# Ledger of designs, part 37: designed miniproteins, single chains, continued (2)

Each design is a single chain, and the fold is of that chain. pLDDT is the mean over its residues in the fold that is shown.

## One batch from the design tools (miniprotein)

Design m5263
Fold by ESMFold2-Fast:
Structure m5263 (fold): chain A 65 residues (1-65)
Amino acid sequence: EEKVLELTVEEGDTIESLKKRAGEKLGVDPSKIVLKSKASGRELTDDTPASQIPVGEVLEATVKL
């Protein structure tokens, strides 16, 4: 089964902090985490600035194969 973890973006979150939180929950290194917006399906890459991460949006975290 594909294990998907849903995370809500909080004020002050960065892509790095979100990947760390997802990695702790999934038991994997944060570098293996892929974050996607649940609403738009858009991937949030490490280059995404914190100002472009909408607070209160739900992200889907998955593990890179």
Scores: mean pLDDT 76

Design m5264
Fold by ESMFold2-Fast:
Structure m5264 (fold): chain A 63 residues (1-63)
Amino acid sequence: TAAEAGYQAGYQAGVENADKGISSGALAGYVAGEQEGKRLGGDPDMAATAGGIGGLEGAKAKL
């Protein structure tokens, strides 16, 4: 689903931005999730929200 794709994209963005802080990881994840949701023709708001959660978790995983 678009939300699942958004979460996965967000998690990667969070991991990549972990050194910039958890909030930066979450923001990067939100943006990545929104873009993936749009690309798949799904709900970009749902994908962005899932991406933000993924970004937060990805950034935390690097700590």
Scores: mean pLDDT 78

Design m5265
Fold by ESMFold2-Fast:
Structure m5265 (fold): chain A 96 residues (1-96)
Amino acid sequence: SSIDHLQQTIDEVKRLRDKALEALDNKDSKSAKRYATSLLSLAFPFRSVKEVVSKIREIHTLIDNGDYESAKKLIEEEADEILTLLQLELDSVQAS
């Protein structure tokens, strides 16, 4: 069902966010980039390919420059936006 798919996507966003942030806390740039890329790819239904790729590149650049605090903030902001949109859709479907 659409409800099951939305809930699974919400859970995946939270999992990938937490894994990306954990990797940044451990200074594991390779894992952080991998999880951040997977996380932001879940935004394709809500954003243009150009916008998603641009944000992935921005996060990768921050990580490559050792700016883990800015990378963490941007990952959290992007995850929160995706979660908000998914939760609104889930609430709308459940209210029907």
Scores: mean pLDDT 87

Design m5266
Fold by ESMFold2-Fast:
Structure m5266 (fold): chain A 91 residues (1-91)
Amino acid sequence: MEAERREREREELLRGVEAILQRIRDAAERGWSEEERRALAEAAAVALAEMERMGLDAEALRAELLALMTPEMRALFDEALARLAEVLAAG
């Protein structure tokens, strides 16, 4: 029963990760809005943390994200990761 729920959570997370990566690729081709850059950086940080929590290959995702991100987006991503790490350490 628990394995079945974990499998669904994993599938949902992996679909979310692919959607984030695709949105970053699309935005990189058409140009970035400030809101989109911030939202995608925060979504990517949450996805990376969830992958680590579930024991998935977070380092592979991080490498893909960093390859796709602009320097401005990387700064927002690092800030989001730092905030999330503080929340996770406190809880």
Scores: mean pLDDT 76

Design m5267
Fold by ESMFold2-Fast:
Structure m5267 (fold): chain A 64 residues (1-64)
Amino acid sequence: DNSQRLRDYSIQTGQTNGQSSFDVSLQHAQMMRTGTSDDVIQQGQTSGSQSFIYSGNARRIRSQ
């Protein structure tokens, strides 16, 4: 499952990066397919950016 590879990468990289937004979107798409919400939510907390992207992502994942 390639989603696990992206999940690990995004969680570690999502701590603070100049180009984290790209990873957040990719991880969200993968996590939604697997149904894992914890990773996406944690990334939103770790990220130093204003994550308006993850705000929609977190809610959608919880619905699934």
Scores: mean pLDDT 44

Design m5268
Fold by ESMFold2-Fast:
Structure m5268 (fold): chain A 113 residues (1-113)
Amino acid sequence: MSARQREAIARLEELLAAEEDPLKRRALELLLEIARRSEDDRVVEAALELAELILEEEDEALLFAVVRVLELAAKEEDERRVLEALELLIEALKEEDPEKQGELLREAAALVS
């Protein structure tokens, strides 16, 4: 594990310790699990970026959908599929069009199902 990965994991642990929303806490717990087991710096960096976006999100339905995909990603053994799913979730949380958000969420879920 690189110094950057250790710093990102420490930041995820800090964010989880400060969070009180149960759905956001669940998402952070799953991202931390994914980051801790990964040997790919890109997965750890994507997990941290996604965590920061999750903390700013107020749509409970979108957060619930993200948590469901993360539960699948936490069980996925193919790191490439995990990375692609995290990147699609990042795009979904940045997307303002609900129809495009739904497509990105479905694509992410399909990668790790």
Scores: mean pLDDT 87

Design m5269
Fold by ESMFold2-Fast:
Structure m5269 (fold): chain A 104 residues (1-104)
Amino acid sequence: MAPSQDEIDRSVSQVALSVAIVSLRRASRSEDADFLKKTAEDGVKLLTGLLKNPSLSPAAKKYLEEAKRKAEEAAEYAEKGDIEKAQEKLEEAARLVQRALDEL
């Protein structure tokens, strides 16, 4: 039997979220403001795309919306040169993405 559209959408979301966690955590260990900002902005774009998936559970959607907000804050802090705050917000975003992955 072929997998349902929901099973396909879930598998795609799992891969995308796993990649996002790795990227956000890698950036949270960097002192490069440009790299922090770019990774945060790329994270916002990815999370915005994933939030359009109608098969997301309400819990996963909530965690992804909060993760997007934290990534937006990280980009703002990186732009201002506040490296420590940018790193903190990227780690918070990564933790929220992990929670969303657990709720898929």
Scores: mean pLDDT 83

Design m5270
Fold by ESMFold2-Fast:
Structure m5270 (fold): chain A 83 residues (1-83)
Amino acid sequence: SLLELAEQGDVSALAGVGMAEATRGNFSKAEEALKKALEAGDYFGASLAASGLSVGYYQHGDHDKADYYSKLSREYLQKDLAS
């Protein structure tokens, strides 16, 4: 499963879990996936997880949080490109 791969430190699985959980409305698990990506120094994975949170919040009508995570996604992507 994606969760088992994330426990093994698979960065792509962490990003996938973040997006999947956010679209289900499970924001706490999506935020944990974002945190794990940041702890691993994976700004690309963090960008994907933040993008998933943005989409999830938008679909649930929280446009302010959607905008917040959209900006974070862009910021993390810029950090990945700078490294």
Scores: mean pLDDT 75

Design m5271
Fold by ESMFold2-Fast:
Structure m5271 (fold): chain A 110 residues (1-110)
Amino acid sequence: SSELEELRERLEKPDLTYSELYETLKRLLELFDIDVDPVTLLQAIRYIKEKGVENTTAEDLMQGDVELGERPATLLVEAAKKASEKVDLSKLSDLEVARLVLLELIELLE
């Protein structure tokens, strides 16, 4: 739990850089044994932002240009839905969308 709290604190920093987001994501995936490339997961988050959360299913992320496994696809869609309930993701930068989705992903993994 202490490492998970450290990852959450990193994502909550207002000056978070893309490199720090990437390293945080890499550690999160390793901690929960989620076998997916960090770049591929960030591309999936961008896809959700561009298509809209309500128009994106786990199956969409498992097929097509972004090929995620069932577990990461399902978790990511659920995390994105939770983030979208709090703020309009379409109005945020790609970095801010990724940050908020990863914070919700941490909550789902606790």
Scores: mean pLDDT 84

Design m5272
Fold by ESMFold2-Fast:
Parts: structure tokens; sequence; C-alpha cells
Structure m5272 (fold): chain A 75 residues (1-75)
């Protein structure tokens, strides 16, 4: 479900840890392609070239970053 994957991306970038957990429980696939770019949501980069995991770590969203690591976010 690309819609759930897109929601997961925005929740992760925003550090919304509980929403990230709920979306994953609902079957959001973190490897699903973004509908506009075709890039897997975990591999999407912002205007500075940072992935959702890197943004979460930089902003101190440690719980969100840990969840992304558990679901296979890239190194």
Amino acid sequence: SQELALRLYWAAVGGLTELVRELLAAGADPTAPHPRTGVPVLDLTDEKGRTARQVAKELGYDETAAILEEVGARD
C-alpha cells in the first residue's frame, strides 16, 4: 500500500514515533516506492540529501530512528 508507505515517510521525518508504530502495524511497507518518484520511502532524501533515518538522528528523534533501523532502513 503506497498510501501507507507515504504516510510512514512523513511520520518518520516528523519524529511521530507512535504514528510510525501504528502505520507499521497497519501493514505499511517501508520499502514501497514513493508514488511520485518511484524511490523506496527509506531511501528518499530531503533537499540536503538526508534520509528519514538521518533526519531523525540529527533532530534527536532517537526512538523513531531505532524503529527505522529495525525495519531495515539502510546504513
Scores: mean pLDDT 74

Design m5273
Fold by ESMFold2-Fast:
Structure m5273 (fold): chain A 102 residues (1-102)
Amino acid sequence: MDKELEEATKRAIELALEKGAKGVAENVEEVYRLAKENKAYGLGLAAAELALRLLEEGKGYEAGAVLAEVISLLRRGKYKEAAEYLKSLGATEAAQKGLEEI
């Protein structure tokens, strides 16, 4: 998971910057820091993979908004709610692993 989280995070940041979505890149980096600090690797991976998918679909604004909500939930210690939120948006496998880490 840790290596997969690093790879997904790097790809999400690179794609966000290529598309001019600097705020998405900053939010991906913040989710990564919070995930590492709290050992919530599955949740961090779910967020990075969802951000990548949304960026590939041209939905950079939605990616930024989703990541901002995840950051807000993580800063409040609401890891289960963050994982369920990501799961509801289609990040099912990684979000399920995130729930198992909480």
Scores: mean pLDDT 81

Design m5274
Fold by ESMFold2-Fast:
Structure m5274 (fold): chain A 84 residues (1-84)
Amino acid sequence: DPARAEELARLLEETAERLGFDERTIEAAREAGRRLGEKGVDVEELRKRLEESEKSMLKNIKTEEERKGAAEAFVTVLEERRNE
């Protein structure tokens, strides 16, 4: 479903932007979102999980080093979810 893929791509892009991740991480998040949408992942279920993760990350990110670590973890989790 192209609409679902684009909605998830936008959701993950916007989440990465709100977390203050760099351009490369934002692009990786958008790509991961598109791939998750192509696999038929439920948008509302993923949105709830992302909202909880975003709240947790925003409370814990106090330095640029912590932000970079959070960005790497965010992309890694999304990539693992794309794989079998």
Scores: mean pLDDT 75

Design m5275
Fold by ESMFold2-Fast:
Structure m5275 (fold): chain A 84 residues (1-84)
Amino acid sequence: MKKEIEEKLNPIEALILELISEGKSFKEIIEELEKKFGRKFSPEELAEHILDAIKKLFGVELDEEEEKLRLEAIKEEFEKAIKE
């Protein structure tokens, strides 16, 4: 069961969830992803990866409206983390 859930995550999703579980800030998550993958991530892309990871891990059924609201909320948190 645990192994099957981990196998469903892509490397970006897996790293994001690991960093969240370690109590890393959204800014630290962005920095670690950029270091690991050698590319820039947008807040929108990061929000999509988090939402997809949550859906895969918990088998959450979201309607399109709930998905959009959650995606926007996560995106806003990453945008706040980047804006200094």
Scores: mean pLDDT 74

Design m5276
Fold by ESMFold2-Fast:
Structure m5276 (fold): chain A 118 residues (1-118)
Amino acid sequence: MLNSYSDEQVKKLVEESSRKAIEYLKKAIEALRKGDFRSARKYILLAVGHALRAIGYGEMSDSEEVKKIMKEFQEKMRELSLEEYRLMPKDKVARAYELLTHQGSSLAEEVKKILEEK
């Protein structure tokens, strides 16, 4: 089977996309803290776009280096997503909790705890 990308090319694409996803999610969280919901929404959309690219590129390589980068990226995105939920209004968090529960997401229990503390 011919690979369309080398492991080194995939690693670079994963590193750049994961870095941008984390950067934009951090900007979204900062905007939420300042009550700038318009900027927060824009940065969340950008973060999601880059996160999907990182995941897609990560699936193109079986190298241990790429797998390690993807694991660290997923752990950091989980941490930041939970921080985002802590800053969201209670009604929005309640809707997110219902969706995550129906999807069987591992985030559901942590989001439930955030909802109970609001």
Scores: mean pLDDT 82

Design m5277
Fold by ESMFold2-Fast:
Structure m5277 (fold): chain A 110 residues (1-110)
Amino acid sequence: AEVDALVEAAKSPDPAVRVQAIRDLAKLGDKERASPVLEEALKDPDTNVRRAAAYGLLKLGDIEGAVKAAEDEDPTVRLGVVLMASADPEFKKALLESKSLSVRNLAKTL
């Protein structure tokens, strides 16, 4: 029930509401229900929503989903990924092992 309400809020026309819903979904820790919603949020037009999604995916333990944020078009999203990886050895390893050369190059700046 709580997850369903947050999934609906993640579709709000207000990006601030979507950011809050993504953060709350990550806090609940229901990886199976939250990961698909947060991975979809990585495609959101709002940069703050995409940053929240990347952080939330890492918090849920969806490392593969979080690695996708390293390919984001916005430098501030990519910087956020680098900062998260500097504190998480498993995430840093996943970035270094990425099939994307641009992601591997980003990880080498750590």
Scores: mean pLDDT 82

Design m5278
Fold by ESMFold2-Fast:
Structure m5278 (fold): chain A 71 residues (1-71)
Amino acid sequence: SLSVEEFVERLKTLSEEEMLEAIKQRLDELAQQLDTPEARGLAQELKATAEGLSKEDMLRLTRFTLRLLER
C-alpha cells in the first residue's frame, strides 16, 4: 500500500467525491488490519466527519488520522 504522504498526494488529483471514497476505503482497510474496536470506531467516526469537510480539511484530517492509526 501507499505511504501516508503518497496517498495524500494522490488524493489531491481526485474530485471531492473520489477523495472521500478513497479515504473511506483506506480507513476500512487499516481498521481491518489493526482489528481493534478502537480502530474500527475511529474509522467510522472519521468517515462521517470527512463528509462535512472541505477538500483542504479532508486532506489535513486524513494525514493526521492515518499517522495516528498506522502507529
Scores: mean pLDDT 78

Design m5279
Fold by ESMFold2-Fast:
Structure m5279 (fold): chain A 75 residues (1-75)
Amino acid sequence: TEKVIEHAEKGIEALKAGDVARAREYLAEGVKEATKAGIDEAVDHLQRGLDLLAAGDVEGAIEHAKKGIEAAKKA
């Protein structure tokens, strides 16, 4: 759905800008929207992105956010 893609893309942009707090907010909203839409693959990838971000893995968080976007586009 459009909202999942929008939030995940904004999360990636925030991470590239070094704004981890804003990125966390956007990725969490992406998880909520993916859950409402029933896109389980997007939920899994965006949640993994949040978990990696909590561990300090910014590059891993970006990669999983991208996978979440891809899953949302295929739904």
Scores: mean pLDDT 86

Design m5280
Fold by ESMFold2-Fast:
Structure m5280 (fold): chain A 86 residues (1-86)
Amino acid sequence: SKEVSAVVGMEIQLVGMETAKALGKAADYRDSFADGLRKYSDYAKSKGVEKTSEHLEKAAQLALEGKFDEAIEEFRKGVEEYKKYV
């Protein structure tokens, strides 16, 4: 389903961000990570999952600020909130 596909896509992006952070490469992908997070935020909002949208928008802002550990934690919160409504 589209909802399952969105969960899988978010989890793949989360692993990508964690891997880039572990390799010291997160800053090289900052704008790309923020763009992806905002696209998922907009998608969650379109599905009525406002809490996920809020967490993912916060994660995008944190990523743009170079706060990747905090961005990853907010992203995890957003994904867990989305799973409650799918």
Scores: mean pLDDT 85

Design m5281
Fold by ESMFold2-Fast:
Structure m5281 (fold): chain A 110 residues (1-110)
Amino acid sequence: SEELIKAIEDFAAGKKTPAGLKVLGQYLVALGAFRGLDLETLKKIAKKYKSGISEEEIKELIELVKNNETESKKLSELLNIALKVAKYMYDNGIVDKKEINELLLKLAKE
């Protein structure tokens, strides 16, 4: 888990990356945009996880995913990291397993 967390931090180099749930929330918003979730749904995800992502940042992310397939592939890689972090949190009782499971199931169903 330390190696995974460090990889996330290194990937976010140059950005103010919050730890824990906020980082997970950011990656889940990115996945939701990649999967074509609407702005209102992504705003709810961002708020639930205290991600700090603004509505304008979500709009920018939606446009990036829509107009740049390379960025969409990158967001898919970030999702895989977020899912591994979520599993670590479940296994160590750091986060409510029910909350993240419900969100991940909602986002994973096409």
Scores: mean pLDDT 59

Design m5282
Fold by ESMFold2-Fast:
Structure m5282 (fold): chain A 115 residues (1-115)
Amino acid sequence: LEKLREIAISIIDELQEITESELSGKQKELIINFLNSIKETLKNKKSLEGIVLRLEEVKSLVPEISSYIQSLINGYNSGGDISLEEILTNYSNSQTLEEKFEVLGKLLKKISLLE
């Protein structure tokens, strides 16, 4: 479980670097803040129970980044039975920031199931 949290934090750090290089303005700041909130949840070892409801709430409050949040939700909902190796392969093969958010969602689901 702890190793999965460390991998998720590493992916979040890389997503923040990609966001800094590819996006600008308000959208960039909102995504960085959103990723930081997930990273702090993982660092503090807080339960991911109810995370989908919280993500839906955030999506309604910050429509400028709704596509990224939706990708994360889609990944979380589909990530139940896939292996860590498949998740990492999916991440390596992901080409867009939204696809990378979906893979992060799959990893968060795997963490949630092992809590």
Scores: mean pLDDT 83

Design m5283
Fold by ESMFold2-Fast:
Structure m5283 (fold): chain A 77 residues (1-77)
Amino acid sequence: ATVEVTVTGLTPEQGKGMAAGIQGAADNAGGSATVELLDDGKTVRATMTLPTEEQAQAAADGIRARAESLGGKAEVR
């Protein structure tokens, strides 16, 4: 299953941490991720391909929760 997530409102350091976390989580789940840092690291766009739709939704929900805790926001497509 594939999901796209865009996280905005981060600091560059938070963006780098988010990107690394997304890639690591996808790899550990037996999937893959393409992660882009935009707006000098303040925006993270990720396309994740995970083995199941449930894993993709769980990953997206986790990213949303983390983004909100950092003062940012996340959109899922």
Scores: mean pLDDT 81

Design m5284
Fold by ESMFold2-Fast:
Structure m5284 (fold): chain A 70 residues (1-70)
Amino acid sequence: SLDELLEKLREKVFELAQETLNFIYYYLGYKATGDPELKAKMDEEISRMNKLVKEEKELLAQIQQARAAA
């Protein structure tokens, strides 16, 4: 349903916000220490954020289609 799609979109927005905060933490840690493990964690967070952005775009397309069908 449209309501289920909107709820999924909200969940993805909150997940993206959390991954962004994790990225900032690892970024600041890497800048302070030069620790390659923190750089690896930054790259993992970028990957997760990119996946979430793709999922949000797909949900937005589904919401638009559901609105057009209603």
Scores: mean pLDDT 87

Design m5285
Fold by ESMFold2-Fast:
Structure m5285 (fold): chain A 85 residues (1-85)
Amino acid sequence: MEELKKLGEEIIEAVKAKDIEKLEEYFKKLLEEVSKRLSEEDFEILKVILEDALEAIKKLVEQGKVDLAVEIAKQVVESVLETVK
């Protein structure tokens, strides 16, 4: 849980910094940590959702809609933390 919370904070900071490379790196690490906590079937479903969320967040950052991207990233991180409890 502590590692996932830290990754969530790092994702939000990467969005605020408009650092797409770090955002992609932290999402990859988030998927790796989630894969250890869920069944294969549940992980495959969540992986698709998280990959779609990453693409949406990247698009919002590229459009200069950083505040909205941060809000979406916070919601995604919170949902992941709830799911892996």
Scores: mean pLDDT 84

Design m5286
Fold by ESMFold2-Fast:
Structure m5286 (fold): chain A 64 residues (1-64)
Amino acid sequence: SLEEKIAKLEKLIAENREERERLRRLAEEASPDMQLLLDAVVGGTETLIETLEKRKEELKKELA
């Protein structure tokens, strides 16, 4: 159902937000070279979260 798709998308967003925070913490304690790599991965995760949030909003509009 549409509701199930929204619920799965919300779970995926939550999981990616947790991963982003984990990566940010790792970056704080990492070597300078690893910090650059982890910061890039964090940026990619942020872009993914934004994309998933937009898709969730579109599905919610269809449900309403």
Scores: mean pLDDT 85

Design m5287
Fold by ESMFold2-Fast:
Structure m5287 (fold): chain A 106 residues (1-106)
Amino acid sequence: MLEELIEQALYYVALANGGRWGFYAVARGLLKKAIEEGGLEKVKELLEKLSKGDPETAANAYTALGMAYYLEGKYEESTKYFQKSLSLLPDNRVAQVNLGISKYEL
């Protein structure tokens, strides 16, 4: 269940990062549900495991980590994860926009 929520969230993060903004709210909702079911630390563990894959999967996993930390009010860590995502794929739209938002919250 938790792993399925993370995989679904990552799928919609990838679509939103590719410019399909309509899926951003779906990705955010799935990540929020994953945090409610497993807690931030377990969500981090699963997403960090996925970040060991290919650069595209890793960049999307880092975007999802940034979103998860933002949802928990951890803006410093959120900012660092969005920066990691952009270091791998500079055109990731969610990471670009949310990096600015997370920095503003600091």
Scores: mean pLDDT 85

Design m5288
Fold by ESMFold2-Fast:
Structure m5288 (fold): chain A 85 residues (1-85)
Amino acid sequence: KETGLRLIRHELEKAREALEKGDVEEAALHATGAEALLMALEGAPREAIEAEVRAALARLAAGEVTAEDVERRIEEVEARLKALE
């Protein structure tokens, strides 16, 4: 659990750094990784995690992800992470 929490925080930090540099695609990838790790810690089944990751990557490939979308996702993951602490 502690290792998982550290990895999630690391991915969130990388996502924020990418947003500061204007790299929305890189930020979205790190935010997606953080959410996938969080879902695993919350006990989500593998199929649900894979579906969420595929959906996020599909939106990114379609050019449908904005900086605001990534900021919202980071905030959501941070809030859920606090609930696990």
Scores: mean pLDDT 83

Design m5289
Fold by ESMFold2-Fast:
Structure m5289 (fold): chain A 79 residues (1-79)
Amino acid sequence: SMASLEALFEPLDRARAAVADPTLSLAEQRRLVDRLIAEMRALLAAGRVPDSPFLAEVDARAAAIRAELAAREAAARAA
């Protein structure tokens, strides 16, 4: 259902907030992002979510969060 698809965004919103949180170390951001994306994947596996444009949106958001964290980690290594 649409409500089940929307529930997938909650862990991603929390992961996005973790990457944007300057009080968290990069290691803490990495642990939170990995855990929250794993939670999203577990929700996908537990539910029979139909193929829909919202699944592509969920995947795109997860990829964007991971890319931003990777960029922050790369910048920290360069500094």
Scores: mean pLDDT 78

Design m5290
Fold by ESMFold2-Fast:
Structure m5290 (fold): chain A 104 residues (1-104)
Amino acid sequence: SRARELLREALELVEKVLSDPNATLEQIKEAARRIGALLDEVAREVARDPSLTDEQKEEIMRLLAEARELVDRILTENVSKEEAKQLFAEIGELLRKALEVLDK
C-alpha cells in the first residue's frame, strides 16, 4: 500500500539519523521536517484506504498523531542533539507499530 511505502520511507530517515554518530542537530531537524510531511501524507492515504478496518485506521491515526507530536517537539523546543536522537528513537518505534497494524 502507499501508506506502507511512505511509512518505510519515514523509518529509513529515522534509521539514517540514529545510525550516524556525526549527524548534526541541524541535519536531525531537517530530517524531522521531512518525516512530518511524510506523516501528513500517510494520514491522508490511511483515511482513504478501503482495505483497512475502522479500528486499524483509528489505531494508525493515534500512532501517527503521537509521532507528529514528537516531531513538533524537535522542531519547536530547545532540544539537545542527544534529546533529539532519543525522540527519533521513539518516533521509529511508533512508526514500526503503525506498520504492524497495517499487516493485521
Scores: mean pLDDT 89

Design m5291
Fold by ESMFold2-Fast:
Structure m5291 (fold): chain A 98 residues (1-98)
Amino acid sequence: SSAFDAAIATLRAVRARTTDPAHQRMLDVMISSMQFARDSVDSDSPTQITGGRLSVMGSGIDMQIYTSRNPVTPDDRTTIDAIRRAAAQLGITPPPIP
């Protein structure tokens, strides 16, 4: 739970200083994905844990697409680090993100 709680707190902090509405919506989806992943691990359900892994992978793909089209800011690197920590706790490799 510690890595997910840290990721959620980090993403909320980035979201609070983000002014672009499209980027805010992307961060809101990522926060929900991290919450679902945390709850999935706590559920002890293999089906829910698979869902949690897919949701974190989705966040990684969203950042990969975003960074392929936009310069990587310090807040983007902070977001990527949060996704990587959550992925590591789930035992998955996120898609390659810069």
Scores: mean pLDDT 83

Design m5292
Fold by ESMFold2-Fast:
Structure m5292 (fold): chain A 96 residues (1-96)
Amino acid sequence: MEGIEKAKKLMEEGKYDEAIKVLFETIRKAIEDGDWETVAEASELLAEVYRKKGLEEIAEQFRAIGNAFKKYIETGDERYKRIALLGAEALLKKYS
């Protein structure tokens, strides 16, 4: 939650690159902790930040990850978690 609140404040200030760094750290920590609700929320915020930066393709990728984690939380279906986790790890490696 602390990382989410900090990222939202940075977004309000137009500090999108700093918000991205905070959100990436938040996702890494949440993955390690098994906090899938925080991973979903942080992924949705990353989608919003990248969209505001005009990077629609990256925004769509994070939106898809957030949606997949939300489906896992709603259904308990491990397939959504597996796909979302692989996607999140790939994007963190590529864009961090």
Scores: mean pLDDT 86

Design m5293
Fold by ESMFold2-Fast:
Structure m5293 (fold): chain A 94 residues (1-94)
Amino acid sequence: SMPQITLPSDYTEAQSTIGQYVDVMDMMIQRGQSDPNVPQTVIDQMQSIRDQIRQQHQGLVRSGRDPSQQQRDQIQTIMQNGMQVMSQYNQYRQ
């Protein structure tokens, strides 16, 4: 079972959490691109999810407000999908 991910309701904490998540994905993408054991399809999926998270982050920054429940639910869904792809990535690197 995958760990559950919860986005903080506070703007500053939510922005920090999203930023850290993107940084982790960027690091994994960079490492995966140099690893012949990681399929290109997994890298492409991670890049797609990272781009979706960045779009949500830009929306949050433009609002300058605490994310709504709808925004949190959407971001959590994308992040949960990212966790599944990260799990697949880790299986190829083991």
Scores: mean pLDDT 86

Design m5294
Fold by ESMFold2-Fast:
Structure m5294 (fold): chain A 67 residues (1-67)
Amino acid sequence: SVDNLKKTLADLEKEKEQTQQQIAELQSRVQANPDDVRAQTLLLLHQAILGSIQGLIEELRKRIEEL
């Protein structure tokens, strides 16, 4: 149903916000210590996760618009 799709979209938007906050914290860590390879790796991984979440949000929005 459209309501179930909208609920899923809201959950994904929340995950997007949480991932963006994690990215901001990791960016601060990398800025403070550019040699922190672990922080650099986690930053890259979280940026990839954000991209995947954004892709899912776009696909879900398209499905809602087609209804």
Scores: mean pLDDT 88

Design m5295
Fold by ESMFold2-Fast:
Structure m5295 (fold): chain A 73 residues (1-73)
Amino acid sequence: SLADELIARARAAGDTGLAETVEILKEKNLQDYILAVGYAHFGLTSPEVKAAMTRIGEQSRRDRAEAAAALAA
């Protein structure tokens, strides 16, 4: 799996904290965050990575807008 590949790469680079983070994301089935780690730490730029980053960004924007609306109500 992509998660197993990123874990192996992180361990090969000596980044045990990153490897443990990806293991947790895999256990929790957080695929978009696994793709985001691939982008941020390994330079992955596939269309699926871009889609995952867009989904994370849009969710963050929605959460911020909802919080602002709740405070205004």
Scores: mean pLDDT 81

